# Ledger of designs, part 9: designed miniproteins, single chains, continued (5)

Each design is a single chain, and the fold is of that chain. pLDDT is the mean over its residues in the fold that is shown.

## One batch from the design tools (miniprotein)

Design m16282
Fold by ESMFold2-Fast:
Structure m16282 (fold): chain A 79 residues (1-79)
Amino acid sequence: MKEGFEKAKKVAKELLIELGFPERKAEEIAEKVARIVVFSLQNGHPEGARTGAAVVLLEAGVPRDKAEEIAKRVVEAAE
């Protein structure tokens, strides 16, 4: 459980920094994404994990195509 959260958070943070987000903002967004992904996966909803992560990223100002790509990579890392 804890390993999946840490992996998801790390992947999300790294990808957000690559998109030009400040480190503090990237960490805050990555934590929210990791929480949603891990919660959804623990409840047997991988599609919900991808959708929830993408929505958080879109609300943070990530472009739609990049939000969907990041959500997919984060879910794969948390599995």
Scores: mean pLDDT 83

Design m16283
Fold by ESMFold2-Fast:
Structure m16283 (fold): chain A 86 residues (1-86)
Amino acid sequence: DEEKRKEFIEKIKKELEKLEEEVRNTPDPDKALDLAVERTTKILKEVDEFDKTYKLSQEEISEIIGRVLRVIGDAIQMRLDAERAA
């Protein structure tokens, strides 16, 4: 049970790391933002589904939400920076 929770958290962290890299490597800021929103929505659905069965801690949920918000925030900032440069 705890081993499954740890494995799931590591999987989600790896997915978020890959998404952060994909967003940074997407030169079109509109596409980067769409990618960030689409992929984080999918990740949050996976987290919600897992939480229904295995009951993640408040700390684990907060860490995941924090990383999701950072990814979206970075994508929004890229959009703002591109608009400022235009």
Scores: mean pLDDT 84

Design m16284
Fold by ESMFold2-Fast:
Structure m16284 (fold): chain A 94 residues (1-94)
Amino acid sequence: MSETVSVEELATFEVDGKTVSVILVLSVSSAEGGAAVAHLVAVVRDKDGKVLDNRLLLRVRAPTVEEARARALEALPEAIEKAKRLAAAGEAPP
């Protein structure tokens, strides 16, 4: 069992007319001794706010919410670059 502790938008930028947000989701698993999990997710939206894609960029598990958040923030620059690449790749139609 897990509960979401917080959802935070850490970065938002535009790539080729699309809005890309990097969102931090923090949760705690009570069944696993209160271990915390941080997810960094890229959400790509068009100009009308329609979600085009969402992708898990990073998953970190730590003993505390503070440690999970700190590790996610340490990886944030790399996560942002990955999110930009995902948005740019979505510009190429099949």
Scores: mean pLDDT 76

Design m16285
Fold by ESMFold2-Fast:
Structure m16285 (fold): chain A 61 residues (1-61)
Amino acid sequence: LTPAQEAFVQRLLKEARKIQEEIDAEKAANPDITDDEYEVRFHERVLEAAAKIRAEQAAQA
């Protein structure tokens, strides 16, 4: 992996952990959240985090 790719993966893993914690808290507050909705929320937020990290890396170029 290039240094940029390695940094991307490390940042994405940290963001995924934070997203997981946030969604777990939301599920605890709103037990009506279905498993399907939970997976959709997690997937969407991870994709947004990935896009944000890529944009920030591009801005550093």
Scores: mean pLDDT 78

Design m16286
Fold by ESMFold2-Fast:
Structure m16286 (fold): chain A 96 residues (1-96)
Amino acid sequence: SMNEKILKELQETTYEIDPETVDRYLALQKKSLAGETIDLDEAIQVAIRYGQALIKATDILAEKYKDSDPEVAQLFQQLKQQLQQQLQQLQELLKQ
């Protein structure tokens, strides 16, 4: 689907922006899926940093597609707004 292609390019662009954070995020996700113990506070902090990299990636991709595929650029702008809202909620959880 178009969403799958968008997600893949978003993931690749995010990795180019902050490879260390992406590697840490994927390592924690792999541990969680394997039933291994993870530190929840660390997981939230890494998720926040990953979200920040995703937001930067949506800006880059929205600009990239603005002239060639404006509907795809608009989807990245909508994703950015959703990610910003989710990031604020995660930051509030970390404060509690």
Scores: mean pLDDT 86

Design m16287
Fold by ESMFold2-Fast:
Structure m16287 (fold): chain A 82 residues (1-82)
Amino acid sequence: SLKEKINKLGEELSEAIHNKDVKKVVEIAKELLELIKELSKTDPDFAKVVATSLIKGLSVFKDNPEVAEVIKELEKLLKEIE
């Protein structure tokens, strides 16, 4: 399911953040962004929770331009939901 994919990637992202693997953080963050966009079409309330949590987790890598762009797109999505 979509929620199971998001959960698994969230666990992989937490591990990548702990290991300071910026390349893997970028790869997982981009994949999660697309899944959250899909989730927002069917479950906008849950998408808000997941997007907010992801923005918080990614803030440590805000100086990376690709991570900053993912954060920006997530913030835009949050404003467009509802």
Scores: mean pLDDT 86

Design m16288
Fold by ESMFold2-Fast:
Structure m16288 (fold): chain A 102 residues (1-102)
Amino acid sequence: SSNNQKALEHLSLAIGHAEEAIRAAQQGDIDSAIQHAQRALSHAEQALSLTTDEDARLFIQRAIEHLRKAIEALQQGDIDSAIEHLRKAIRDARAAIFILQA
């Protein structure tokens, strides 16, 4: 469906921003990391609103939760925790993409 295609586009953008957040965090650019993580969260939330498949929704909800925890960790200066949550968000977003492409 067209909604599935738009959800896939938003999930791809969420992954891209989460990867940029990891790079910024590794470089010590915490403000940039937070901005990218917030953009990833916005795209993941848009993907969720466009998704009706129950399994894909579950993985998108998990990705959203990990993105929220990553943002909180960045704000607290816990870089290692933030990167782990960003990686988990990317993994869950990729799982949602796999389901929506089937």
Scores: mean pLDDT 94

Design m16289
Fold by ESMFold2-Fast:
Structure m16289 (fold): chain A 71 residues (1-71)
Amino acid sequence: MVEVEATSFELTQEVDDPVAAARELAAELRKQPEVKSVEVEVLSEEEAVVTAVAEVNGVEVTAVLHLRKRA
């Protein structure tokens, strides 16, 4: 019996250039066969969000990555 059909998690990461990092990460994730969709939202020059949805063995995993500029 399938107990878990979806799992989600959120992570925050500090980087030197959040917009560039988000674009590079999204491009890399889209190359993975398990990844179904990747969305990038630029909130400001110092903050971006990457949302990726992947499916592994019938389980849908949603990852939300908050990228912010480090001080």
Scores: mean pLDDT 77

Design m16290
Fold by ESMFold2-Fast:
Structure m16290 (fold): chain A 92 residues (1-92)
Amino acid sequence: SAARRAELERQAQIIVYSALTAVKKYSVEKLSREEALEKAMELAERLVNGHKLSPEEQEEYRKLLEWLSTSATPEQVELANDAAARVEEYLG
């Protein structure tokens, strides 16, 4: 439904925004975080476009977000994982 699509899109946007905010807040560092951000954004873009992610890609995405935001709460990680699972359910 349109409501379900809007909810998934909002969650995907939150994930991308959280990753960007975490990198900006903690990226006193360098390239490695920027490269990880690019990979996370690529996976998030696939989710937003309605593409199905494999369970392996979902796990990689979750780990990338944790790496990008070392201060991320368990709730933020769970939200990212739930969003990926919902997109896969919607596409499946």
Scores: mean pLDDT 58

Design m16291
Fold by ESMFold2-Fast:
Structure m16291 (fold): chain A 95 residues (1-95)
Amino acid sequence: SEDEKIGQQVIEELRKMLEEMKKLLEEAKSNPNVPQSVVEELEEFVKDLEKKIKELEEQLKNKSLSAGQALQLYGIYKNEFEGARKYYEDVMKKV
């Protein structure tokens, strides 16, 4: 169905964003000049995004995720991801 197709595409895109943030977190952890508070904030962001993806996967499995809902959530999570990525990349460039 269209709902399943769009839902799967959204989950795949969010998983790519999660992988990028996990890579950024490992880079932050490897740099002794990055404050521990920044590392902890990045860890929390990664855990939150993992939880959101898992919730969408369960909704898709249970046939309760519409294409419209998936696209709306994608827009929200993508915007949050892009803002966080830029912020943490900028922080790490200054240390």
Scores: mean pLDDT 88

Design m16292
Fold by ESMFold2-Fast:
Structure m16292 (fold): chain A 84 residues (1-84)
Amino acid sequence: IEELRQRVAEAEARLLEALRAGDLAAARRALEEAVRAAKELIRALAEAGEISEEEAERGIAYLEQLRAHALAHLEELAAVERAR
């Protein structure tokens, strides 16, 4: 679990660095990695009994929704900048 928490923190730091640099492609990759690590962390927490399996499933579904929205927003930003 601590190893998974560290992976999330590292991906988060990479995402912030990419956003600060204005690198939307790097930000997208960092976001994908952060979501992947967070989903693994949620499953590990359920396995350890810290959260219910039902809570884990809802959390993962919510992360997938957030990922889809964030990716769509990053793609919109890249597209409008290229179009203008």
Scores: mean pLDDT 76

Design m16293
Fold by ESMFold2-Fast:
Structure m16293 (fold): chain A 72 residues (1-72)
Amino acid sequence: MSLEELEEEYERLAVRLYILAEEQGDSALAQKLIDETKALNEKLKKMSDEEKKELLERKIREYRALIEQVEA
């Protein structure tokens, strides 16, 4: 995937997970997602394209696993 595709996929997963947290009334998870997204965006501004790609791929895997756990 390109860097732009990874950024889009991460945002899509973050939004999905946020909606699931809100639907379940898990305000703590919803707030954590907001805080993590802000922290990730701040990190990405200071990273090389290779570092961004690695971090985004890791975060995408993490969020996919978390969505699977929440939906189970």
Scores: mean pLDDT 80

Design m16294
Fold by ESMFold2-Fast:
Structure m16294 (fold): chain A 78 residues (1-78)
Amino acid sequence: MPTFEEILEEIKKEFERILEKMKTMSKEEQLALGKEFQKYVGERLLELLKRNAPKEELERFEKLAEEMLKKIQDIIAE
């Protein structure tokens, strides 16, 4: 099973991949991809909850996720 740090690194890599793809996408495609990334982030959060991850790890994840999703929303809103 992936460690907490491995989960964070994978999410960061996926986020960078999403940002790169969005540069060449239509607004409709960006919205669809943003929704898929939101689902992906939600699945990672559920996995951490199932593992009884420490509160500090959940808080770190939540802050990172909020920042990433906000950035994606800002790009779609352009």
Scores: mean pLDDT 84

Design m16295
Fold by ESMFold2-Fast:
Structure m16295 (fold): chain A 113 residues (1-113)
Amino acid sequence: MKPKILVVVDQDTAFASPEARQRALEAAKAAVETIKEYGADATLVFVPADQVPEVVRGAAEEGAHGILVISDNPEVAQAALDAAKEMGVHAVAAGITPEDARKAMKSLVEKLK
């Protein structure tokens, strides 16, 4: 059975500028490609920063096996990781770079094996 992984992009950080938006989209693409490489199912959502913890909880309740949060805001990243821990789901955070997203996803999928 394929693991289900939610990729949550912090909309407030990602859409702060055209440059940030491009970097966030490239990071999200890198995450999704890494998920596909490991044979997992990916769901990608763009979420306002203040809603990220609730989206993480909802995904955990719906059976997500892992969560990646893409944000350059450490408070948003930490809130998402705390919500995932509360729900007993593996989560990792990455900045809005393709390299950070790939490294975080590899770490997450290794925990799901």
Scores: mean pLDDT 83

Design m16296
Fold by ESMFold2-Fast:
Structure m16296 (fold): chain A 65 residues (1-65)
Amino acid sequence: MEEEIERRAEELYKRSVQDLEDAGFTLDEKEKEQIYSAALSVERARAEGRSRTEGYGGNPFKAPE
């Protein structure tokens, strides 16, 4: 199960980094690691069923950063 979580986290991480880079952000290695850690945490919580996230929520930006 952790392997599946890591796979999902990697996909989320890649999308996030690519979106930010396409938007003109310059991400450092440390920032990329932070994004990956956040993605991994989110996917792990989702897999455990703790967070009922239907996609990224109806209003994801409204949530705390």
Scores: mean pLDDT 69

Design m16297
Fold by ESMFold2-Fast:
Structure m16297 (fold): chain A 64 residues (1-64)
Amino acid sequence: GAAAELERKKEEIERLIVRAVITKDYEGAAKEISELTGADAEELKKLLEEGRYKEAFELAASHL
């Protein structure tokens, strides 16, 4: 259902942020989150590079 799909997308956003922290590939993670949610890739990249992970998650989730 729609609720299960929303939770799946939120879990994917969290996984992509964790991957960015481990790999330091902020650009790749921002691009994939942008493709998943419609959020701006450049803004996501900046938030991830600045360590603002909660704000990156909230920005992405707001587009779901």
Scores: mean pLDDT 85

Design m16298
Fold by ESMFold2-Fast:
Structure m16298 (fold): chain A 98 residues (1-98)
Amino acid sequence: MEEVIKKLKEVALEFIEKVREVADGETYNRITRVVVEALKKIIEAIKNGDFEKAEQIFEEMVRKLREIVEQSKTNKEALQKILDEFERKVREILEEAK
């Protein structure tokens, strides 16, 4: 449990740092807010043993992040690749935690 939470936090921090390097300030702020809010809820669901709820929150987070990326005027292709990598890593962590 603790290791899963640590991995999720590490992957989220890596994602936010990569977004900071390529995104404009508005896009960065919007992405960071969505990730921080969703991650808190995912961690709470995992601590409660509710992996179904964690997966639902994750899917909602990815949907919101894709909308933000689609609205980006700068480095959209780079942001899409960064988001795809983030989604893959989080999905792997959640699947292994079952």
Scores: mean pLDDT 85

Design m16299
Fold by ESMFold2-Fast:
Formats: structure tokens, C-alpha cells, sequence
Structure m16299 (fold): chain A 95 residues (1-95)
């Protein structure tokens, strides 16, 4: 969690596009809220999935735009992995 938040904050600071920066700042806020949520509840799992998925998408957009490409790719890979993990947990809980 903290590594992903730190990478997202770094990428937001590097982003000169105000829309992309706002999306990354929003992802940081979602990740911070997700870190407080109970991971054993459907609501907590869903919030974690949404937070990591939002961060992954913003990071991929930054990488495609050539913004801090190494940081963006690292954030995307880590966030995509966590998003998959929480999606699978949520799907198993709801099935």
C-alpha cells in the first residue's frame, strides 16, 4: 500500500497535465481511504479494487504520455497486481 501511494504521489508531482495530475491525486485519496477499510468485507474489498484500478489506469496513461515512464510503469504493474488480487477476493466472496 505505502509503496503504491508514494509512487502515485511522485507521479502526480511529475505530471504537468492538470487532468492527469488530478486523476493521480484522486487515486492517492482513494488508496488512503482504502487502507482504512476492512479487507474482510465486500465494501472494503471493492474500495481496494477501485483504488488500485484507478491508480493503475492513471499510471498507464502517464506512461503512454511519456511522463516519468519508469515510475509510471512500476506503479501500473504493482497497482494492476493488487487490483487483480482484490477483484478475485471480491468475486469469491460474492459467489
Amino acid sequence: MEEIIELAEELAKASTDPELRARLEYAVELLREASKADPDTPEGLALRFIAFDTAAKAAREAAEAGIAVETAKRLAELAEREARKYREKLEKLLS
Scores: mean pLDDT 84

Design m16300
Fold by ESMFold2-Fast:
Order: C-alpha cells, then sequence, then structure tokens
Structure m16300 (fold): chain A 93 residues (1-93)
C-alpha cells in the first residue's frame, strides 16, 4: 500500500507492508548526531514500538510529539544520511 512519509521537512512516497514502511530520502541530508522527525501521514505510531533504520543501520529514538492530528517521531542519526538512502520504519500491531 502506498503511503506518504514526512522525513524532516520533506514529504516522500513510501510503501507499507504489514507493520513496515519503506521509503527513500529524496533531498534531505543529516549528519551523525542530528535529530530529525519522521511521520507517516494518516498513521499514529506507538512511540514505544517504533524502530527505524537507514540502509540497515538503526536510528536512535529520541522523543515523540503530537500537535492536533500531526505526530512526529524524533530520531538521531547514528551515521551520515544522504539522498538516496533507504529508510525502513517498523512499529508494532
Amino acid sequence: MKVKVAVGEELVEGEKEGNTVTTTIKSGEYKKGEVFPISIVGEKLDPSSVKATVNGEPLEFVSSSERGNVQGIFFKATKDIKKGDKIVITYKE
């Protein structure tokens, strides 16, 4: 199923299969140690269950925020992230 994923300020297309969403960074770049938000449009994620990887490397969960109907899950980059890198997000059912 196609979904929209917000990565920082960028809105990208993702693919949802069960409890896994896969997308690709189109224009954003993040240095190791930078914190950036991820959200899936139309989905509310349980922050305690969320895991994300970039090219197989795990991101560090920092926090979550909600404002009205918008949820942001904040992750810290564990390595430099660049355009074309593949993001995989998993959360529990």
Scores: mean pLDDT 79

Design m16301
Fold by ESMFold2-Fast:
Structure m16301 (fold): chain A 97 residues (1-97)
Amino acid sequence: GKAVITIRVRGAGGVEDKVLAERIKERISPFAKIESISVVPGEDPDEKVVTIVFEGEWSEEEAKLLAEIAAEAVVEAVKELTGREPEILEVEVETIR
C-alpha cells in the first residue's frame, strides 16, 4: 500500500525543484519512509506542486497525519531556502491499498 500527499504551495517560485525536493525529504525522512518525492511548477510562476509517496499500509487518519507533517516540512524548507513564509494553497491525501 501507499499514501500519496499532494501539496500546492505559493512563495517557492525562486527555488529549484530538485533542491526543494531534497530539503523536504531531509525533514520528513526521520518520521516516515519516502518512496518518492517530486516537485513541479504550478499554474502560477510562484507556485509549486509537491507530491510525496509514502510506502506502507496507512489508515485514513495516519495519512492525514502524514499530510500535516509533509505540509510543515514544505513550509520550513521554503522558509530555509527563501527567507520568506510560503502559503499552502491545497493539500490532497490519497491512500492506495
Scores: mean pLDDT 86

Design m16302
Fold by ESMFold2-Fast:
Structure m16302 (fold): chain A 106 residues (1-106)
Amino acid sequence: KEQILQIVNQALDLLRQARAQMRALGDTEGAAFLDRQIANLEAMIQESIENNASPKQMALDFGVWVGMTLMGLSVRRPQMSAAAQAVADALADELVKLEEQVLKIT
């Protein structure tokens, strides 16, 4: 449980960093999308704690959230500047790695 929560908190930190970079680049739509994904992940963490979710359930919920986040970034990517695309691509790569780590410890 604690290891999965650590990885999920790493994902939150990565999204907060990417959001700050999107805001600095003037990509308001990208920043707003990341704000929503941060809120969704924070709500998911809270619900998992309140419901005493199993490690497997937490891993499944995180995987679904990662998939939705990657899809949302992919859909928005063509409208981004080259600099914003680089931020989105780096975030996507790191989220995939974190999901792989969660799957290995379930």
Scores: mean pLDDT 86

Design m16303
Fold by ESMFold2-Fast:
Structure m16303 (fold): chain A 107 residues (1-107)
Amino acid sequence: MEEAVERVRERLKKEGINLKKVFDFLKSLNPELFSDPETQEEFLRVLARLYLADEDALKRFFELINKKGKSVEEAFKEMQRWADTVDAPDELVEALVELLREEMKKE
């Protein structure tokens, strides 16, 4: 459990991913969807599950928008479908969601 969480933390750090800026960008594209706290939490859960299967999960999400021409809502639904295929313990997903929430509190 802890090893998987630390691996995701190091991946975010290595890639220079700022989740607060990611959410600010998503809100600029679809403020109605991404200003909802429940949608933000769901996005973190989806991202947590996908990072267990694919270290480029966030990059794949932006490729759906930028290369495939999907709306943010369509791209999010596609990510939700991919996350549903990831077999992961609930405890590990919750630990990763907590990690991602902490990363959003950083500048």
Scores: mean pLDDT 79

Design m16304
Fold by ESMFold2-Fast:
Structure m16304 (fold): chain A 72 residues (1-72)
Amino acid sequence: SVAEQLEAEIKRFNDLLKNLDSLSNEEAKKKLQELIDRLNALMPSLSIEDQLLAGSYITSLSTLIVVLEIEE
């Protein structure tokens, strides 16, 4: 289901955060962008409630990319 796909992406986000310090800034940004792209692909199929949840994760992922670019 689309809800199970959203849960899988949230798990990937949490796993990425746990391992973020072990990645280069370039590798981290790539993985963060890949998660944003997958979440955006799910958006049209999600309920309004799940769209708000996914949107909060996209905002967090985008913020992390900006932080990593500043730390270059």
Scores: mean pLDDT 85

Design m16305
Fold by ESMFold2-Fast:
Structure m16305 (fold): chain A 91 residues (1-91)
Amino acid sequence: FLLVAERQVSPTQSLTSLFLADTPEELVRLAERVIREAHREGAPLTLRVTAPTREEAERLVDEIVRIGEELGLEVRARLSGTSAVIELRPP
């Protein structure tokens, strides 16, 4: 499983972090940590997730969307095959 996190630090600059996870549970934990850090900073966050199967990608999207919504973030997700893009923004 692959997670790429792009956090906007200024209008023209972003910080990109890349994480490899052996399990979907590990990827969700990494995503939650990154989401909570971005939320604390009030920073827009784009997550790109890749899973071995479409079903696993769908489950990861559902979990990540739930975390973002519980924090009161505006969440938009787009799934394409085994990959997804999830945008999380302050309201």
Scores: mean pLDDT 82

Design m16306
Fold by ESMFold2-Fast:
Structure m16306 (fold): chain A 98 residues (1-98)
Amino acid sequence: MKKKEEELKKKLLEEAKNFIDYWISRAEQTLDEIYKLAKEKGLPESVLERIDQLREALAEIKKLYDKYKNDVEKTIQMAFVARVLLLEAERLLEEIKK
């Protein structure tokens, strides 16, 4: 590989890691807010189950991220999954605020 291509791969990997950390952190914060609101409003157990499922999915992404930390392609794929989990958490928050 040309040195320039190696530098680009390293930068892509660092950026993907930053996005994973950011989106996971935001999703965890969003789920914490949903959990507090669900408890305050006495919402159904199904809502709490959905929060638990999303938290489990985030934990699995953290495990995969650690396992594949040097794999650019897999790290980028995990970044997309982390973003999807954040969007699902935001949707659940919107439903609960209604």
Scores: mean pLDDT 80

Design m16307
Fold by ESMFold2-Fast:
Structure m16307 (fold): chain A 69 residues (1-69)
Amino acid sequence: EEELKKNDAAIDEVKARVLAEGSTEATIKFTYNGKEGEIHIFAPTVQQLLEQLDKVREALKKVIEERKK
């Protein structure tokens, strides 16, 4: 649960920075099973980058929820 909330907050922070900077690339630092990892994402447009960030959020949520079983 804490990992899910932390990763969600990290992605929201990255989305805010992408919008503020007009960036087409971003790096997300995530946590899984007490370990830190990084995902580097790029897209042709800011809007596509935001969409990819949401897809990463969904993927991380699924993986972490499966671990809790």
Scores: mean pLDDT 77

Design m16308
Fold by ESMFold2-Fast:
Structure m16308 (fold): chain A 63 residues (1-63)
Amino acid sequence: DLEQQLRQKQEQIQALTQELDNQLQQAQSTLRNQYSDNQDLFNKMVQELQNRMQGLKDQLRSQ
């Protein structure tokens, strides 16, 4: 059943996306603590991390 296979794939992608979001939140918290005295560097690193995570999510969606 094509619909069942598509649903299973969507559920898997959703679960992996949620895991990436959890990892992103944890990493942002770590960066905030590490670079609390350098706001510009923190902001740049957070943007780079968000861009990388978005790329991974897009890759998962393509699978």
Scores: mean pLDDT 77

Design m16309
Fold by ESMFold2-Fast:
Structure m16309 (fold): chain A 91 residues (1-91)
Amino acid sequence: SLEQNLKKLMDLVTEDVISEAKRFRPELTQQVKAVLDAVKEKVLELVKQGVTDPKEMVKAVGEWLNKNVQDLHLADAVLEAIRFYLELYEE
């Protein structure tokens, strides 16, 4: 199902972004995890609202990150990871 595939996608995004945070900014790991947990919930909420197009999903998540995440580098890293995995799994 789309919901199950998106849960797996968000787990991959979380793994990648947390690994990068541990490498470069380990002091932010807990904050990064909290943002990724919130983004996963937002993605699932968007699916329930009928958002199934990857471009629309990336736009909506990007708008949410811009409003809710003060660290623009973290927001950009999360959005790019989501975009990357969505492009791989659109087939």
Scores: mean pLDDT 78

Design m16310
Fold by ESMFold2-Fast:
Structure m16310 (fold): chain A 88 residues (1-88)
Amino acid sequence: NELGEKIREIIDKYGEEIQKLVDELAPEMTPELVDLLQEAVVALVNGDFKKLEEVLEKLKKLLDTPAMAKLVEIFKKIAEEIEKLLKE
């Protein structure tokens, strides 16, 4: 699936920065935060922007730190690139 491959390429482009931020958040990581981060990635891969917004809101509510704010901004940038791709 060409669309799925392009979505993954967009996510992979930010993969190192996401991993660095997740590592920075590791000392504060709870099972609930891990589950929400996994849900955010799944929502991005599926182009489910409504689910992504819900998950990002929950992430910010559970952990309001600069690292989390930066991670949320990266997910929003990925969502913008995927949404632009889906409008083609």
Scores: mean pLDDT 79

Design m16311
Fold by ESMFold2-Fast:
Structure m16311 (fold): chain A 65 residues (1-65)
Amino acid sequence: SMLEEEIRAGMGVIAASSYGVKVKRVEGLKIVLEVDPSDEEQKAAAEETKKIADKIGNEVEVEYL
């Protein structure tokens, strides 16, 4: 349902914020992260966000600056 999608997307955004990754936009269940390709900490944070988001049922897409 739409409500379940909004709750899952919200949880994924909270996870990204907790790891310090910028959320560029949300497209339904897909969370798009903005990552600096020269920043190893941001890349690691994006990978951790993907693992948590996958368990929640979110899709994660990474857009490199």
Scores: mean pLDDT 80

Design m16312
Fold by ESMFold2-Fast:
Parts: sequence; C-alpha cells; structure tokens
Structure m16312 (fold): chain A 65 residues (1-65)
Amino acid sequence: SEKSELVATTARTMARAGVSPEALARGVKEVADSLGVPASEAIEAVLADPSLSPEQKAAIVRALS
C-alpha cells in the first residue's frame, strides 16, 4: 500500500542518517501508528527492503510486535 511504502521509505531515510537501530525502530513505529498502518504490513514492508541491515530489521520487528 502507499502508506506502507511511506513507512519503508521513512525507515530507509532514518537508516541512511545513521540513527541507532533502537531510534530507527521507535521512529518507524511512530510513523506506522500515525498513518494507521497495521503492524503486520509495516513489518512486511521493512523486511522486504534490501537496504536495511538484519540488526535494523530485527529492532523494528521487535518494536512493532
């Protein structure tokens, strides 16, 4: 969906800015919550993004679970 694509884009932008995995996870959760994106869709979009590290993905999945 357009909103889950925006969540993934936000995660990518924050990761490129060099924020910690924990700060990244919190920011992604806030954006998903504000846009009304279900946790499952946000997790799917994040896991599909090849630019995010395994550690970044794990932190986001943990925060949204």
Scores: mean pLDDT 82

Design m16313
Fold by ESMFold2-Fast:
Structure m16313 (fold): chain A 79 residues (1-79)
Amino acid sequence: DVARRLEEEMIKRLDSLLKNSIITEEQYKEHKERLRKAAKEGLEALLRELEDLAKNDPNPFLSAMFADGAEEARRAIAE
């Protein structure tokens, strides 16, 4: 449930970046698919995917957004 909600929030943030032409449609599709796959496996898997995306994405807007999502996931796991 928490993983699904975080997935939905991250996809909304990606949609906003796409609408403002900060990312391409291909980047949107790729990241959306990765987030969906990880969220289906659970909150810990989603955290790992978000941390990997934050570290490896060369786009500073995407990196910052994924880092924020990773912090949200980490807090949810700690509860």
Scores: mean pLDDT 84

Design m16314
Fold by ESMFold2-Fast:
Structure m16314 (fold): chain A 90 residues (1-90)
Amino acid sequence: KIEEIASKIMEKIGKSGETDLSKIKDEKEKLLAQAAKEGVRTGLETPEEELKKLIEEAKAQKDEILASTGVPEEYIEAAILALEEGLKLK
């Protein structure tokens, strides 16, 4: 379930749908796949009202998070998409 949703997210951001970390050779793509899986898990485990607020805050603070953390935009986009997919299942 988590792997299936993470695969869908990876495809949406232009990556392979592969979520088996042992089959991904590129370390950046491994981290993206792992982030997608964790984002889906967080989305499923977070209560609906808290999850809605988290998604809104992440979208509103995207530029600030990019500036403060230096993480690639792709990680933040994957995380937001993963949280949104978790919300759809509630």
Scores: mean pLDDT 75

Design m16315
Fold by ESMFold2-Fast:
Structure m16315 (fold): chain A 61 residues (1-61)
Amino acid sequence: DPKAISEENYRRVQELLEKDPSLSDLLRELMDERLRNSRGTDEDELAKLNDEVLEELEKKL
């Protein structure tokens, strides 16, 4: 279920932000950049965005 996956990924992002609140600025920049390049707001695109942002955040940690 894409919505369930998106919700789980969102929770993982929140856990990362709780560990290091400074990541909130980085997360916002990454999300903003991806949203500027995405053409839609369907749930599949949001799930993909969350997955990409999580991978980038985990790599920078």
Scores: mean pLDDT 64

